Designed miniproteins, single chains, continued (5). Designs and how they scored, part 18

Each design is a single chain, and the fold is of that chain. pLDDT is the mean over its residues in the fold that is shown.

## One batch from the design tools (miniprotein)

Design m16631
Fold by ESMFold2-Fast:
Structure m16631 (fold): chain A 98 residues (1-98)
Amino acid sequence: SMEEVLREADAAMGILSLAVWLRIARKNPEAVAAEAEAVAEAARRALEAALASGDAEAARAVADLLEELAEAVEESDPALAERLRELAREAREAAEAL
């Protein structure tokens, strides 16, 4: 259905958003730390979209990207890294329940 296509598209866009933030963080973690609230909001939206899709692989992809993003920003913003790891854990647990 169109609703299922839109949920899949939203999940894919969330994953792409996190991949872009990860690419930026690997080159300039301080720039990502400076945008901590925007990054956390993007992470939350990506998680919500993956969960709404019902796709375990999308939830795992979000968890993996959030774990890598947390590692990339840990030295510059430990608080953001902890927030990202908590969201990653939620994504991982949800993927196992799907």
Scores: mean pLDDT 89

Design m16632
Fold by ESMFold2-Fast:
Structure m16632 (fold): chain A 69 residues (1-69)
Amino acid sequence: MKYLALGPNGELGTLDSDKQVLTFSDGKKAPVEIVREEGDFVVARLLEDVETSKGRIKKGDLVLGVRLR
């Protein structure tokens, strides 16, 4: 399932919970661990550090995804 996700510095991305990958608006991909799925929400944890135009995201940071309609 795909979700709109927010990174800790306000990055926007698409989280694919089946593939366990977060794709940022610039096309960069980062592996994630699914912590919890519940209804229209997912909580995932980044498995590696990622540098984006909005700043550095650290391994272990949590992202919240909301299901896209």
Scores: mean pLDDT 80

Design m16633
Fold by ESMFold2-Fast:
Parts: structure tokens; C-alpha cells; sequence
Structure m16633 (fold): chain A 58 residues (1-58)
């Protein structure tokens, strides 16, 4: 459940990034990382790294 929710948020973050909605992408990746923190640490790390990349693009 939490893993699927985190994956969906990460996918939506990627879509937001491709559409130029950078602030929304950052928020979506943050939520993905928070949800995945305990259940999927690798996904949480990937979402944190994606957030950092979007922040550098601002």
C-alpha cells in the first residue's frame, strides 16, 4: 500500500517536472520520500535525489 502510494506520487512528480511545474514536482517527490521512508528506503532515496535535481533546475 505505502509502496504503491509512494510510486504513484513519484510518477506524478516526474510528470509535473516534464510539464514545467517545478514547485509541484518538488512537493510530490517530498511526499513520496516521506511515505516510502520506512517501507521502501531505496524509493525514498530516489525521490529525495529527484527533488534535489528539480530544485537545481529552478
Amino acid sequence: SDVLEALELAAEGGRAFQEGRYEEAIRLYEKSAEIARDSAPRLAEESRQAKELVEKAL
Scores: mean pLDDT 85

Design m16634
Fold by ESMFold2-Fast:
Structure m16634 (fold): chain A 65 residues (1-65)
Amino acid sequence: MTEEAIEEARRILEELNEYETLEKLEKAYEEAKKNGSELEVELMAEEMLSFARMWRSIKKLEEKR
């Protein structure tokens, strides 16, 4: 579900302290909701989640704690 993907992406980015990235992605998602099709909104939610997961993987490699 689109809502769950967005919420999971928010949680991941907040956990990583990537607040600026989160704001940019939320803005892109709102733009898609306002001007895009329903499929575009779903795609944006999936892209946001995919991006968050990618950053989490990178940060795990960097932490070394």
Scores: mean pLDDT 77

Design m16635
Fold by ESMFold2-Fast:
Structure m16635 (fold): chain A 97 residues (1-97)
Amino acid sequence: DDEAIEELNRKITELMKQGDYNGALEVVAEYELENAPEELKPVLEKLREWALKNNMSLSQYLVAVNTAKAAYNGSPEATHDPEEIVKLAIEAALKSG
């Protein structure tokens, strides 16, 4: 939905301009959760919680989300275990910063 993506980008831009980086991350996380397959939602929710608790940057959070999506879709080294996917995603995000 192009309209939903434009509203999302507007909200993110406003929050970033205000220095509310955690708010911007929450907006991205909510969008990703709404558009994720059911099996991936627990992983993305844990990533959101960890990112906010540890003040992860928006760019690091995007690396984590993309890593989790790749693990889910791409026959990864990690199992179908949500905890292993979360751990893999966090490690990738931390290596990106």
Scores: mean pLDDT 78

Design m16636
Fold by ESMFold2-Fast:
Structure m16636 (fold): chain A 66 residues (1-66)
Amino acid sequence: MSPEERLALLTPAQRAVARLLATGLSQRQIAEALGISQSTVSRRRREIMRKLGLKDDAEVRELVAE
């Protein structure tokens, strides 16, 4: 399964968080960049990890970065 196919399993809102996680931004920085709360970023991060079967931000980076 390609990284693009795996990202397609995410909602647009979840993909936005996943891309910013891949750049190494903190939860606070992602919240500020997207205009959402840090708790929303935390919840979306957990949903992304669950949907994609990933363990940490490094695996998200590998998935998003080609």
Scores: mean pLDDT 76

Design m16637
Fold by ESMFold2-Fast:
Structure m16637 (fold): chain A 68 residues (1-68)
Amino acid sequence: SHMDEERLKKVTEEMLKYLKELMADPSLSRQEVEDLVMLKLGELAKKYKLSKEQVMEVMNKVMDELEK
């Protein structure tokens, strides 16, 4: 539905913004960035009541951005 698409888009955009902020911090290791990203995704998944499939979709997009 449009509401599910908007929620997923909002969570994805927030996660990608957070990832870029973490990647800009030279004091953070890659493992620390991954751990912080996973923690934030868990909190957003709970807040927005994301399905397992939606969480995996957001995770794949975040991991793709990390590999660039």
Scores: mean pLDDT 82

Design m16638
Fold by ESMFold2-Fast:
Structure m16638 (fold): chain A 85 residues (1-85)
Amino acid sequence: EWWAEAEAVFLTMKGRNLLGEGKYEEAVKYFERALELDPDNVLAHVLLGEAYYKLGKKDEAIKHFQRALELEPDNERAKELLEKI
């Protein structure tokens, strides 16, 4: 559904802004909503992993980075963040 994908992108952008502001728990909620609408949204998986990493939830972060790499094996950000864990 094209509108669900568009809404997922919008929610992912809002989460990214919250992540940049250090609002990690709130950012997680936006990324989770984005993935409910578009479960294969690579960017949402990468950013959700980053938010979990900032919260100290290492295992959750790894799962989302691995999912992003399963969907897009050349995703540079997911590779870089996995190396930091």
Scores: mean pLDDT 86

Design m16639
Fold by ESMFold2-Fast:
Structure m16639 (fold): chain A 63 residues (1-63)
Amino acid sequence: SLGQELERRRIIGVTQSDIDAIINAGYDTPEKLSKLTESDLETIGITNPRLRKKIILVGKSLS
């Protein structure tokens, strides 16, 4: 579906290490991901501003 394709495009450039860091910080559900801010991701160690925006958009699309 279009939604699946957009989600796939949004996660381009996100690594397994980035995903593990987010989960380990306690953001392991779509509801929690939808509440993530760019500053939360920076605190987790995701310093790339473009990746932070992509992760937030994915989280919002899943909730």
Scores: mean pLDDT 67

Design m16640
Fold by ESMFold2-Fast:
Structure m16640 (fold): chain A 67 residues (1-67)
Amino acid sequence: MREEEMERAFRVFDGDGDGVITAAELRERAGMSDAGVAEFLAAADADGDGVVDWDEFRAYYDAALSA
């Protein structure tokens, strides 16, 4: 499993260490376009509040790896 890779990626996006990734952090830290951020949030943000927590990030990454 690529758990250490997921953990590193999450920590890079979650620069403040608050346990969530925001759209602003995706733009600033991941260099994502507005379209890329919207696509990622649509896939990973299960409750539609515009943030991705660690559990949502892991679920998304696991699903993407399984595809």
Scores: mean pLDDT 70

Design m16641
Fold by ESMFold2-Fast:
Structure m16641 (fold): chain A 61 residues (1-61)
Amino acid sequence: MPEELRRELFEREAEIAIEMIKAVTQALGDGDVEKRIKDTTELSNRGAQARAEAQARAAAL
């Protein structure tokens, strides 16, 4: 598989992720962005842990 293709796919995904982040930030009102980023990161990390545990349980099935 060409490394160029993998790189291009990653760049596309990164562009989409950036657009999504911009849209979410805009929807949240752009206030106190640094504080919101910290709060959102913590919540996201906790959510990721919970999802990982759920996936592990499903895999054990």
Scores: mean pLDDT 66

Design m16642
Fold by ESMFold2-Fast:
Structure m16642 (fold): chain A 119 residues (1-119)
Amino acid sequence: EPPSPETLEALRLAREAARALAAGDAERAARLAEEALRAAGRAPPSSEAEAAAILAGFVLAAAHVMLGDLEAAAEAERRTSEILGRPVELDVRGASEEQLRQAARDVAALLDADLAAAE
C-alpha cells in the first residue's frame, strides 16, 4: 500500500527540514519542520505517518534548541505528542549543536532511503 499524499508530503518536508538543520540553517529548518508536522497531522493514521510526525517534531524541536528557544522546543514535543495521541520525548535537551546537526544528517539520510523506496 503506497503512503497517502499527505504522508509523502510530510516525509519530503521533513527531509528538507533535516537538510536545512544539518547545514546549520535553524530558522529554515523550523519553518519546513512545522509544515511537515502539519502535513503529518492531516495524514490518515499509519506507521509511515507516525514516523513522519516523530521525525518532523524532532527536527522542529532541535531547530528551536539551536535558536535558544527552549519553550518552542517543548511546544514542538507537545504538538508531536498530540498528533500521535501519546507522550513522546524527542531527546533534544542538553544536546550540542554538533550533535543536533549530526542527528539531522542521519534523519535526512534515512528519509532519502525511505522516499527512494516509496518511488
Scores: mean pLDDT 85

Design m16643
Fold by ESMFold2-Fast:
Structure m16643 (fold): chain A 49 residues (1-49)
Amino acid sequence: MQKLLDEIREFERLQERIKRGELNEKETTLTPEMLKRYQEIKEQVRQLE
């Protein structure tokens, strides 16, 4: 579970940078498919709680 939490934090960092205009989605590997995986991981962590 710790690895999943670390991955979630990395995704959140990337999302925050994109939202603040510090990075373009074009400049990152953050794709709709990765966003979907991120949501699935968050859902799994939520189910474990």
Scores: mean pLDDT 65

Design m16644
Fold by ESMFold2-Fast:
Structure m16644 (fold): chain A 63 residues (1-63)
Amino acid sequence: MNKEEIIRLAAEAVLRSAPLDEAQKYAVKVANAILNGNYEEALKILREAGVSDEDIERIKEGL
């Protein structure tokens, strides 16, 4: 899985899990963390956004 596909999955998971007013902010933050190779920060953002452990594991497999 390439970085673009992982960013898409992470952004979609955030948009499903976070409140509408916060979802765009979290999606941008997680995309930037993945682009910068900061995977620990990306996983932290996903958890803060309320993404499920199952979705986090799918994203983590692509990192």
Scores: mean pLDDT 80

Design m16645
Fold by ESMFold2-Fast:
Structure m16645 (fold): chain A 85 residues (1-85)
Amino acid sequence: SEEDKKKAAKGISQVIGLIREEEGDSPRARALGRELTDLMNEIRDSETIEEVIEQLQKMLAAIKEALGPDSKAARLMEKLIAELE
C-alpha cells in the first residue's frame, strides 16, 4: 500500500541518517549510501509490499557486509523489515 511505502521510505531515511551519524563521511559510508539510494529507487517502482521487503532485505545485506551484522544500522533495518511483515 502507499502507507507501507511511506513507512518504508521514512525508515530507510532514518537508517541512512544513522549511518552518517556513526560512520561519518568515510569512503565506506559513501559507497553504502550510494548502494542504498539505488535500492530506494527500486522501492519506488515496487507494486507490492513483498517487493518492498525484498529491496529492504537487499539493503540489510549491504549494511551487514559494510558495517557488520551487529551494527546499529543493521539492527534498525531488521526492525523496519519486521514491522512491515
Scores: mean pLDDT 78

Design m16646
Fold by ESMFold2-Fast:
Structure m16646 (fold): chain A 69 residues (1-69)
Amino acid sequence: DEVRILVAEHEINELIEEAEELGDEELVKKLRELKTQLIAAIRAGDDAKVKELGRQVRELAEELEKKKE
């Protein structure tokens, strides 16, 4: 689903931009890797992997929010 991919790309790209602004190179790398894996999983129709990768993205988003505080 192209719309699902576009939404996922937008959300992860925003997190990558915020991590880059914080200078967190390791977090940027992890988010870029998750973006690639998530897009591949969506294209493959692997709903279980999409769910697991989405959970990992949410965990990194929470970590990023804590670093802004």
Scores: mean pLDDT 80

Design m16647
Fold by ESMFold2-Fast:
Structure m16647 (fold): chain A 70 residues (1-70)
Amino acid sequence: MLSEEEAREIEERVLALLEENGRAPRTLREIAEALGLSVGTTTGVLGELLLEGRLERTIENGVAFYRLTA
């Protein structure tokens, strides 16, 4: 399991990534690949950010996209 410090560091990296490129929405796979993370780790961090209301998830053409809260 990730420590709280590790989870927080990854969380901040995810938020920074989503702020790049004009805040374009990204898939879980794109985030995992960009940050060099496993799908499992990425899923957990994205879930925490969604629960905190810092991230929103939309489904477009059957694909889940993640973006910063407006």
Scores: mean pLDDT 80

Design m16648
Fold by ESMFold2-Fast:
Structure m16648 (fold): chain A 59 residues (1-59)
Amino acid sequence: MKLSSEQMKKAGENAEKVGELLGSEEARKRGIEGGKLMREAAETGDYELFLKGGEIAGG
């Protein structure tokens, strides 16, 4: 998967928003934490971190 920095950042923002909307506390924490890592990856260019964040957010 090849994404621009903006696309990675938006994916992380969306994961955080989904995390906030989830009724399960555990699912919410995973979505927020995964989203944070995805946004960090967008800022640093660390694509491995982006994938890791996506896995955490997705469960």
Scores: mean pLDDT 75

Design m16649
Fold by ESMFold2-Fast:
Structure m16649 (fold): chain A 59 residues (1-59)
Amino acid sequence: MSSEELKKLAEEYRKKAQEYRKEAKKLREQGKDLEADILEGVAALLEGIASYLLKLAEK
């Protein structure tokens, strides 16, 4: 996988993480705290993957 491909994939995961954080906020507003916690956890994992992909692209 090229450095450019890794950066694009990291961007995609970052965007998905932001979408999940927005959904988690809506769920908390509805009192669905457990579902919100799960989506925040998924978003954090996607952010971690994106950071790892960016480190691979640096090389």
Scores: mean pLDDT 83

Design m16650
Fold by ESMFold2-Fast:
Structure m16650 (fold): chain A 60 residues (1-60)
Amino acid sequence: SLEEKIEELTKKANELGDEVDRLAREMAQRGEMTPEELERFGDLAYEYGKALVEAKKLKE
């Protein structure tokens, strides 16, 4: 159903958002970051935003 799709996307967005936040905190605490970590952070942030946009479209 539509509600099930929204719930799945919301769960995915929450999981991605938690991972983005965790990586940001770890990088900040260490005071350094690798190019690989920056790329992974960017990829996760993109997927997070994508999931949020898709969830919004389904709610409208």
Scores: mean pLDDT 81

Design m16651
Fold by ESMFold2-Fast:
Structure m16651 (fold): chain A 91 residues (1-91)
Amino acid sequence: DREELLANAPTIYVYIDSKADVTLTLIKDSADPDAPLHLSLRKGDKRVETEVPLDPEAAAEATRRMGEELGLDEELTEELAEFAREAAEKI
């Protein structure tokens, strides 16, 4: 029971930039290889969320779009996109 619950536990990756007041969260809510990746990007009181297939490039591109929507600096946006790509590769 608990072992089955742990095997199906969500995988969560979080990037925190305290100076920019930015948090990026990536969640895969099941161990199913076809389960989508949920992305959430926050800057201060603003938050955008999206869902993408489990693909490193899709995660990176979605992160760039969310960064643009929140008006993030290009350098920070690319750091977040690279983090999302790497996280998606590890899942």
Scores: mean pLDDT 78

Design m16652
Fold by ESMFold2-Fast:
Structure m16652 (fold): chain A 91 residues (1-91)
Amino acid sequence: SVRRAVSLITAAEILIVAAELSASLGDLEAARADLRAAVENARRAARLAEGDPELLAEVAEVAERVAELAARIGDEETAEEARRLAEEAAR
């Protein structure tokens, strides 16, 4: 369970890096797709990390990074979803 949560957090982090690169190149469609996938992985990680404050803190950090980038590229729906996930994971 914990190992799977860590893997999902890592996958979300990789997707954020990919989205940052795509956005820097002007490929906003690829960036949006990667950020949506990152939120989904972070949400699954949050479910597996239930009762683990350290892992939930990592989920919150990842979700906040998704929200910031999504807002910057104009994906308000993904930004709002990620912000809610960050708030839920942070307690």
Scores: mean pLDDT 88

Design m16653
Fold by ESMFold2-Fast:
Structure m16653 (fold): chain A 71 residues (1-71)
Amino acid sequence: KIEELRRKAEEAEKAGDRKAASDYWVELGREYLRQGRLEEALEAYDKALALDPSNESVRAIREKVEELLAE
């Protein structure tokens, strides 16, 4: 699951498809979040936003995860 999504994200980045790569990083973030891996989820959402900064829903989720990590 995670390895396949990461591979797809990297392949999309290499192909120059920033939107597709961002979408795969969002799916990775959700999978990490489902597993309680908050730091890895935050990193994945940061990658998604770097590729698609206009995605407001991802920004909101990223901020929420960051708050959870702040204890």
Scores: mean pLDDT 79

Design m16654
Fold by ESMFold2-Fast:
Structure m16654 (fold): chain A 67 residues (1-67)
Amino acid sequence: GAHLEEALEAARAGDEQRALEALEQLVKDGASAMELNRVYSAFVKAGLQEVAAKAMEEAVKRILEER
């Protein structure tokens, strides 16, 4: 969706604040563990360590909820 693409674009731009805002919206929208893992991978690749750590935490929470 739009927020997933925005998070990926923010990662490419190295904009950690924009990436964080997009991640928070994805979590609110009920993004799947797979989508959260995708943005996590993009954040790691971009060197955005703080928002990547948050994305991992949210992905783990979602995996536990889906099981």
Scores: mean pLDDT 83

Design m16655
Fold by ESMFold2-Fast:
Structure m16655 (fold): chain A 73 residues (1-73)
Amino acid sequence: MSEEALEYFNKGVELLKQKKYLEAIEYLKKAVEIDPSLRELVISILGEALKEITDEEIKKKIQETIDELRKSL
């Protein structure tokens, strides 16, 4: 795993904990762009976050991100 990708991934996870979902998506997408091996892990984490989100616009953006990552296989 590249150190740069890991930094983006860790920042994204921290933002999810802070419920800053839109910012978290940007960091997690960047981590996958740098290291595609993180794709399945990011999909899993975003899927878990969806279970806790009540905002329909944020849920839609996360689901769209998951779908994009899956189609880029």
Scores: mean pLDDT 82

Design m16656
Fold by ESMFold2-Fast:
Structure m16656 (fold): chain A 55 residues (1-55)
Amino acid sequence: SMEELVEEALARVKPGDSLDEITEIVAEVAREHGVFDPREVVRILARVERAVRAA
């Protein structure tokens, strides 16, 4: 599910990671799980970025 992909991406994110580094992590997680729809990748990225900013 999208929640599982967001959680997996967040597990790989380090404190102080740039948006570019976070974007790369999200792209890797999405590719590993067969998610190639750019709209879904952007949605995962937005959720990961929001969670990182809330911390």
Scores: mean pLDDT 83

Design m16657
Fold by ESMFold2-Fast:
Structure m16657 (fold): chain A 55 residues (1-55)
Amino acid sequence: SHHDYEDEMVRIYLELLEAGDLETAARMEEVARQGRAAGLSVEEMLRRIKEVAEE
């Protein structure tokens, strides 16, 4: 569901913050901001965020 994808995004973000990976967390925030501005679905935003988090 959309809530499952949104919860996963929040979980990844908080895990990065807790790990002190502020650079990746900031990149994830940028991706989410750009995705919202472009009208992307939550599912597509999560897909892009996972790509950033894997780097």
Scores: mean pLDDT 77

Design m16658
Fold by ESMFold2-Fast:
Structure m16658 (fold): chain A 61 residues (1-61)
Amino acid sequence: SEEEELKRLLEEVDRIYEQAKKSPDPEIGQAIADLAAAVLAATSKNPEVREKILEYAREKL
């Protein structure tokens, strides 16, 4: 379902940003995490899910 897809992808965004915090260079880690989150959003065929993922990722800045 859309709700299950959204929940799963939001958990992946959380994992991406947690990994970014472990980077020796926080700015590079953040940039890579931002790119990875955008790619993750693009894997969804649902535009509403994509937008919610991108909005959530923007809150991690």
Scores: mean pLDDT 79

Design m16659
Fold by ESMFold2-Fast:
Structure m16659 (fold): chain A 62 residues (1-62)
Amino acid sequence: SAAEAIAAEAAALIEENGDTLSREELRELLLEKFGPKLGKLTEEEAAAASAGILAALDAVFA
């Protein structure tokens, strides 16, 4: 699904930048790259993608 694709792409970006960027900087980068895409999804899909992105971010920055 579009939500799964966005979450997977975001997880890859988090992995690539997790050792060089702070949690806050990475959150801003994620919002810049994926915010517009989330805005084009249904509310359900946007919620699912956002939850996946946040879970991936939290996994890197415990």
Scores: mean pLDDT 77

Design m16660
Fold by ESMFold2-Fast:
Order: sequence, then structure tokens, then C-alpha cells
Structure m16660 (fold): chain A 67 residues (1-67)
Amino acid sequence: AEQDLFNQAANRIAKAAIDAVDAGKTPEEVRELAHRLAQEAVEKGLSPEQAQRIEDAAVRIAEHHRA
């Protein structure tokens, strides 16, 4: 289902962004990673709007985790 796809992508991308911060990646590298994974989610059936929301949320979560 679309909701399951969204939740799976959201959790996966947020986790990847947090892991990247823990690995010492820069804010730019974290943004690039989140963008790449969000684009992969579009290829798997998410709308561009849903993917952008996930990307924005993952970047925000990662920046709060860095602080």
C-alpha cells in the first residue's frame, strides 16, 4: 500500500541520515544522501511530493541529532 511504502521509505531514509551524522558526514553529504534515497523512493512508486517531504524530514532530524 502507498502508506506502507511511505512509512518504509521515511524510516529508512531518516535512519540513513542519522547514521551518516554519526559517521561524521558533513551537512552537505547528509543532504546529498537524503536526496539520492528520496529519488530512489520515487522510482519505487512514491510521488515526488511524498519523497520531498521525507527528504526534508530526514535532513531536519539529522541536523537535530547533530546538535
Scores: mean pLDDT 83

Design m16661
Fold by ESMFold2-Fast:
Structure m16661 (fold): chain A 90 residues (1-90)
Amino acid sequence: SLDEEIEKLKKRIDELQKQLFEAKRQGNVKERVEIERELARLLSRYQDLVMQKVEEETKDLAPEQQAKIKAEVQRKLTEENNALLFKLQG
């Protein structure tokens, strides 16, 4: 299900964040770059699945309500992504 796939992605993202912290601590530039690329890919996939879920959950609502909910979810996803990038970049 979408919920199961989203949860698995969240867990993998958390694991990669820990691996990235370790790679930075060890000064392993190659591993750091590879993990950063994988994180970017998984974050993009996570956002796509969350928006797909929102689309399915809101499809029977009025267009104005759909737009409002989608905008709010997109804003929260952007805030989460920015917080993660800030944490990773220092």
Scores: mean pLDDT 83

Design m16662
Fold by ESMFold2-Fast:
Structure m16662 (fold): chain A 96 residues (1-96)
Amino acid sequence: MAEEKLRRARELLERAREALEEGKIDEAIELLAEAVRLVAEALELGADREEVRELLEEAKELALEVMKKAEEEGDKEGLLKAIGVVLEVIGLLEEL
Protein backbone atom coordinates (compact mmCIF):
# COMPACT_ATOMS: atom_id res chain seq x y z
CA MET A 1 0.00 0.00 0.00
CA ALA A 2 2.54 2.62 1.09
CA GLU A 3 5.06 1.29 -1.48
CA GLU A 4 2.63 1.98 -4.35
CA LYS A 5 2.04 5.56 -3.16
CA LEU A 6 5.81 6.16 -2.85
CA ARG A 7 6.42 4.69 -6.34
CA ARG A 8 3.72 6.98 -7.80
CA ALA A 9 5.21 9.98 -5.96
CA ARG A 10 8.65 9.24 -7.48
CA GLU A 11 7.09 9.12 -10.97
CA LEU A 12 5.38 12.47 -10.38
CA LEU A 13 8.62 14.06 -9.11
CA GLU A 14 10.53 12.88 -12.20
CA ARG A 15 7.78 14.37 -14.39
CA ALA A 16 7.94 17.62 -12.38
CA ARG A 17 11.70 17.80 -13.00
CA GLU A 18 11.15 17.29 -16.74
CA ALA A 19 8.42 19.96 -16.76
CA LEU A 20 10.83 22.43 -15.10
CA GLU A 21 13.51 21.70 -17.71
CA GLU A 22 10.90 22.56 -20.37
CA GLY A 23 9.90 25.78 -18.54
CA LYS A 24 6.44 24.44 -17.60
CA ILE A 25 6.45 25.83 -14.06
CA ASP A 26 2.66 25.55 -13.52
CA GLU A 27 2.67 21.85 -14.49
CA ALA A 28 5.71 21.20 -12.25
CA ILE A 29 3.93 22.83 -9.26
CA GLU A 30 0.85 20.62 -9.73
CA LEU A 31 2.97 17.46 -10.04
CA LEU A 32 5.03 18.37 -6.95
CA ALA A 33 1.85 19.06 -4.92
CA GLU A 34 0.37 15.66 -5.87
CA ALA A 35 3.65 13.89 -4.99
CA VAL A 36 3.75 15.57 -1.54
CA ARG A 37 0.13 14.49 -0.95
CA LEU A 38 0.95 10.85 -1.79
CA VAL A 39 4.03 10.86 0.49
CA ALA A 40 1.91 12.30 3.33
CA GLU A 41 -0.71 9.54 2.85
CA ALA A 42 2.03 6.87 2.84
CA LEU A 43 3.47 8.28 6.08
CA GLU A 44 0.06 8.28 7.82
CA LEU A 45 -0.35 4.58 6.95
CA GLY A 46 3.09 3.41 8.16
CA ALA A 47 4.99 6.04 10.14
CA ASP A 48 6.78 4.20 12.97
CA ARG A 49 9.44 6.89 13.54
CA GLU A 50 8.97 10.42 14.87
CA GLU A 51 12.12 11.51 12.97
CA VAL A 52 10.59 10.52 9.61
CA ARG A 53 7.37 12.39 10.49
CA GLU A 54 9.37 15.55 11.29
CA LEU A 55 11.26 15.29 7.98
CA LEU A 56 7.99 14.95 6.05
CA GLU A 57 6.50 17.98 7.84
CA GLU A 58 9.61 20.01 6.89
CA ALA A 59 9.35 18.76 3.29
CA LYS A 60 5.65 19.74 3.17
CA GLU A 61 6.35 23.25 4.51
CA LEU A 62 9.25 23.74 2.08
CA ALA A 63 7.16 22.52 -0.89
CA LEU A 64 4.22 24.81 0.00
CA GLU A 65 6.53 27.83 0.51
CA VAL A 66 8.33 27.19 -2.80
CA MET A 67 5.04 26.65 -4.68
CA LYS A 68 3.78 30.03 -3.41
CA LYS A 69 7.03 31.77 -4.43
CA ALA A 70 6.96 30.08 -7.84
CA GLU A 71 3.39 31.29 -8.48
CA GLU A 72 4.53 34.86 -7.71
CA GLU A 73 8.15 34.86 -9.03
CA GLY A 74 8.63 31.77 -11.24
CA ASP A 75 11.41 30.30 -9.07
CA LYS A 76 12.58 27.20 -10.98
CA GLU A 77 15.60 26.56 -8.69
CA GLY A 78 13.42 26.59 -5.57
CA LEU A 79 11.12 23.99 -7.14
CA LEU A 80 14.10 21.78 -8.00
CA LYS A 81 15.24 21.95 -4.35
CA ALA A 82 11.74 21.00 -3.15
CA ILE A 83 11.73 18.00 -5.52
CA GLY A 84 15.11 16.92 -4.10
CA VAL A 85 13.89 17.14 -0.48
CA VAL A 86 10.74 15.10 -1.20
CA LEU A 87 12.84 12.46 -3.00
CA GLU A 88 15.13 12.19 0.06
CA VAL A 89 12.06 11.66 2.30
CA ILE A 90 10.79 8.91 -0.05
CA GLY A 91 14.22 7.22 0.13
CA LEU A 92 14.11 7.25 3.94
CA LEU A 93 10.56 5.82 3.98
CA GLU A 94 11.58 3.02 1.57
CA GLU A 95 14.40 1.97 3.96
CA LEU A 96 11.83 1.47 6.76
Scores: mean pLDDT 72

Design m16663
Fold by ESMFold2-Fast:
Structure m16663 (fold): chain A 73 residues (1-73)
Amino acid sequence: SPILDEVFEKVLAESSEREQVVLKRLMKNGIPSDEELEELAEELGLSLEEVRELIEEVQDKIAEEMARKKKEL
């Protein structure tokens, strides 16, 4: 979707390096499984709780940008 691509590009530009890793993963495979959350935690050097919080933060940024874009259409 061109709207999704624009949203992801904007969120990616406004994201930290850790948030960018999470965002790229969400863009490629969608919502991570529990096993994929453990792999992300190890990759980023974070706890599972911290990775879940990071994913939630990234998802909130995507949702806010999506809501903004829909109001402009």
Scores: mean pLDDT 79

Design m16664
Fold by ESMFold2-Fast:
Structure m16664 (fold): chain A 61 residues (1-61)
Amino acid sequence: SAFDELLALLKEAQEARDAGDLDTALALYNRAIELAREHGWERLAAEVEREKAQVEAEKAA
């Protein structure tokens, strides 16, 4: 299902972030946000956007 795909993307993004691969994490979070918005999951998309912002801050440091 689309929701299972979203969960897989979030898991891969978290694994990339934990590995220090911030560029891969950002790409996966962007894909998850797009999928969530496509399905009208606005609150979930906003939550993922907050996680993405934290990764962007980590990359800027």
Scores: mean pLDDT 87

Design m16665
Fold by ESMFold2-Fast:
Structure m16665 (fold): chain A 67 residues (1-67)
Amino acid sequence: NAKKNMIDILDKLEAYARAHADPETAAELVAEIQKLKNDLESGKLTNEQAREKIHELAERVAEAAAT
């Protein structure tokens, strides 16, 4: 189930951002992750579009955690 797997990844990214980024940056990233999760759950995104956005968010979370 691609949709469930993508939601699980987004949940993990949210937890990682909250744990490793500063609170202001974490709040911004979490809001964007939650929006993507909602768009995915509502069917507004194709699986391809969702994967591309998840890759971009994962990179941004990693960069925020590294600073």
Scores: mean pLDDT 83

Design m16666
Fold by ESMFold2-Fast:
Structure m16666 (fold): chain A 69 residues (1-69)
Amino acid sequence: MTPEEREDAIKGAEEAYQRAIEAAKNGDLQTAVNLAVAASLHYAAAGEPEKAREAIREVQKLIDEAKKK
């Protein structure tokens, strides 16, 4: 991929990741999952598989915390 395509993918991942965190904190678990997956795919497309894994892990922690009684 071009450097510009990689930069765009990283920006897309960061925006999706931030929105996923907000959705998880607000209890919108379905939106949080969908946005976390989108962030992960954008990071993976940018060649950042570790960041893709991190995004899923962090959002999953927030979802699990929101589900606690």
Scores: mean pLDDT 79

Design m16667
Fold by ESMFold2-Fast:
Structure m16667 (fold): chain A 62 residues (1-62)
Amino acid sequence: MDVGAAARVAGALVREYGPALAGFSREELVELARKTAERLGLRLDERSLELAAQMAHASASA
C-alpha cells in the first residue's frame, strides 16, 4: 500500500469533483481513482486505489 500516492490521487479527485464524490459508490470511486492515477502517471495497487477512494469520499462527505 502506498499511502502517499493514494493521498495524491484522493486530493486530485476532491479538486476535480468536490462534493459530488459523496454521491458516488465505492466501485465508482475506485474506478475514478484508477483513471486519475493513470492521468498522474502513478502506479497504484488495488489497496492503494481503495484507500484513495475512501480518502476522497471522506473528504467530500466530511
Scores: mean pLDDT 81

Design m16668
Fold by ESMFold2-Fast:
Structure m16668 (fold): chain A 63 residues (1-63)
Amino acid sequence: SAAEMERMKEEARVQLEYARRVGVPEERIEELEKRVEEARTVEELAEVMAEINALIAEQEAAA
């Protein structure tokens, strides 16, 4: 649904702000922000969110 898509996009944007704070490179953040905005399906958003979370976990493990 459109409401579900907008909620997921908002959640992804919050996670991207956290990713920026933990040191994920800005170039990577910009790429993922574009993918979030261009996503047309819940499946595409789920893939982007999984990638955001993986990058966050990688940065936290490297600390």
Scores: mean pLDDT 84

Design m16669
Fold by ESMFold2-Fast:
Structure m16669 (fold): chain A 68 residues (1-68)
Amino acid sequence: MTSDDINREVQALIDAGTSAEQLYERAMELIEEGKDLDLARTLLSVAASRGNPEARRAHDELQRELQE
């Protein structure tokens, strides 16, 4: 998945009225499936910026895993 693809998917979810909690849940599903981890990281970042503390923790953890 390219950066443009990630931006498109994230924007589509935002436009659909997806809440910070739902963005977090979607990202966790992607992580569990081992798919589109860059998308999952971006979704967690957006959810965290909207005040979801679980998303902030998960984002930091996933970022560490992707660097190692």
Scores: mean pLDDT 77

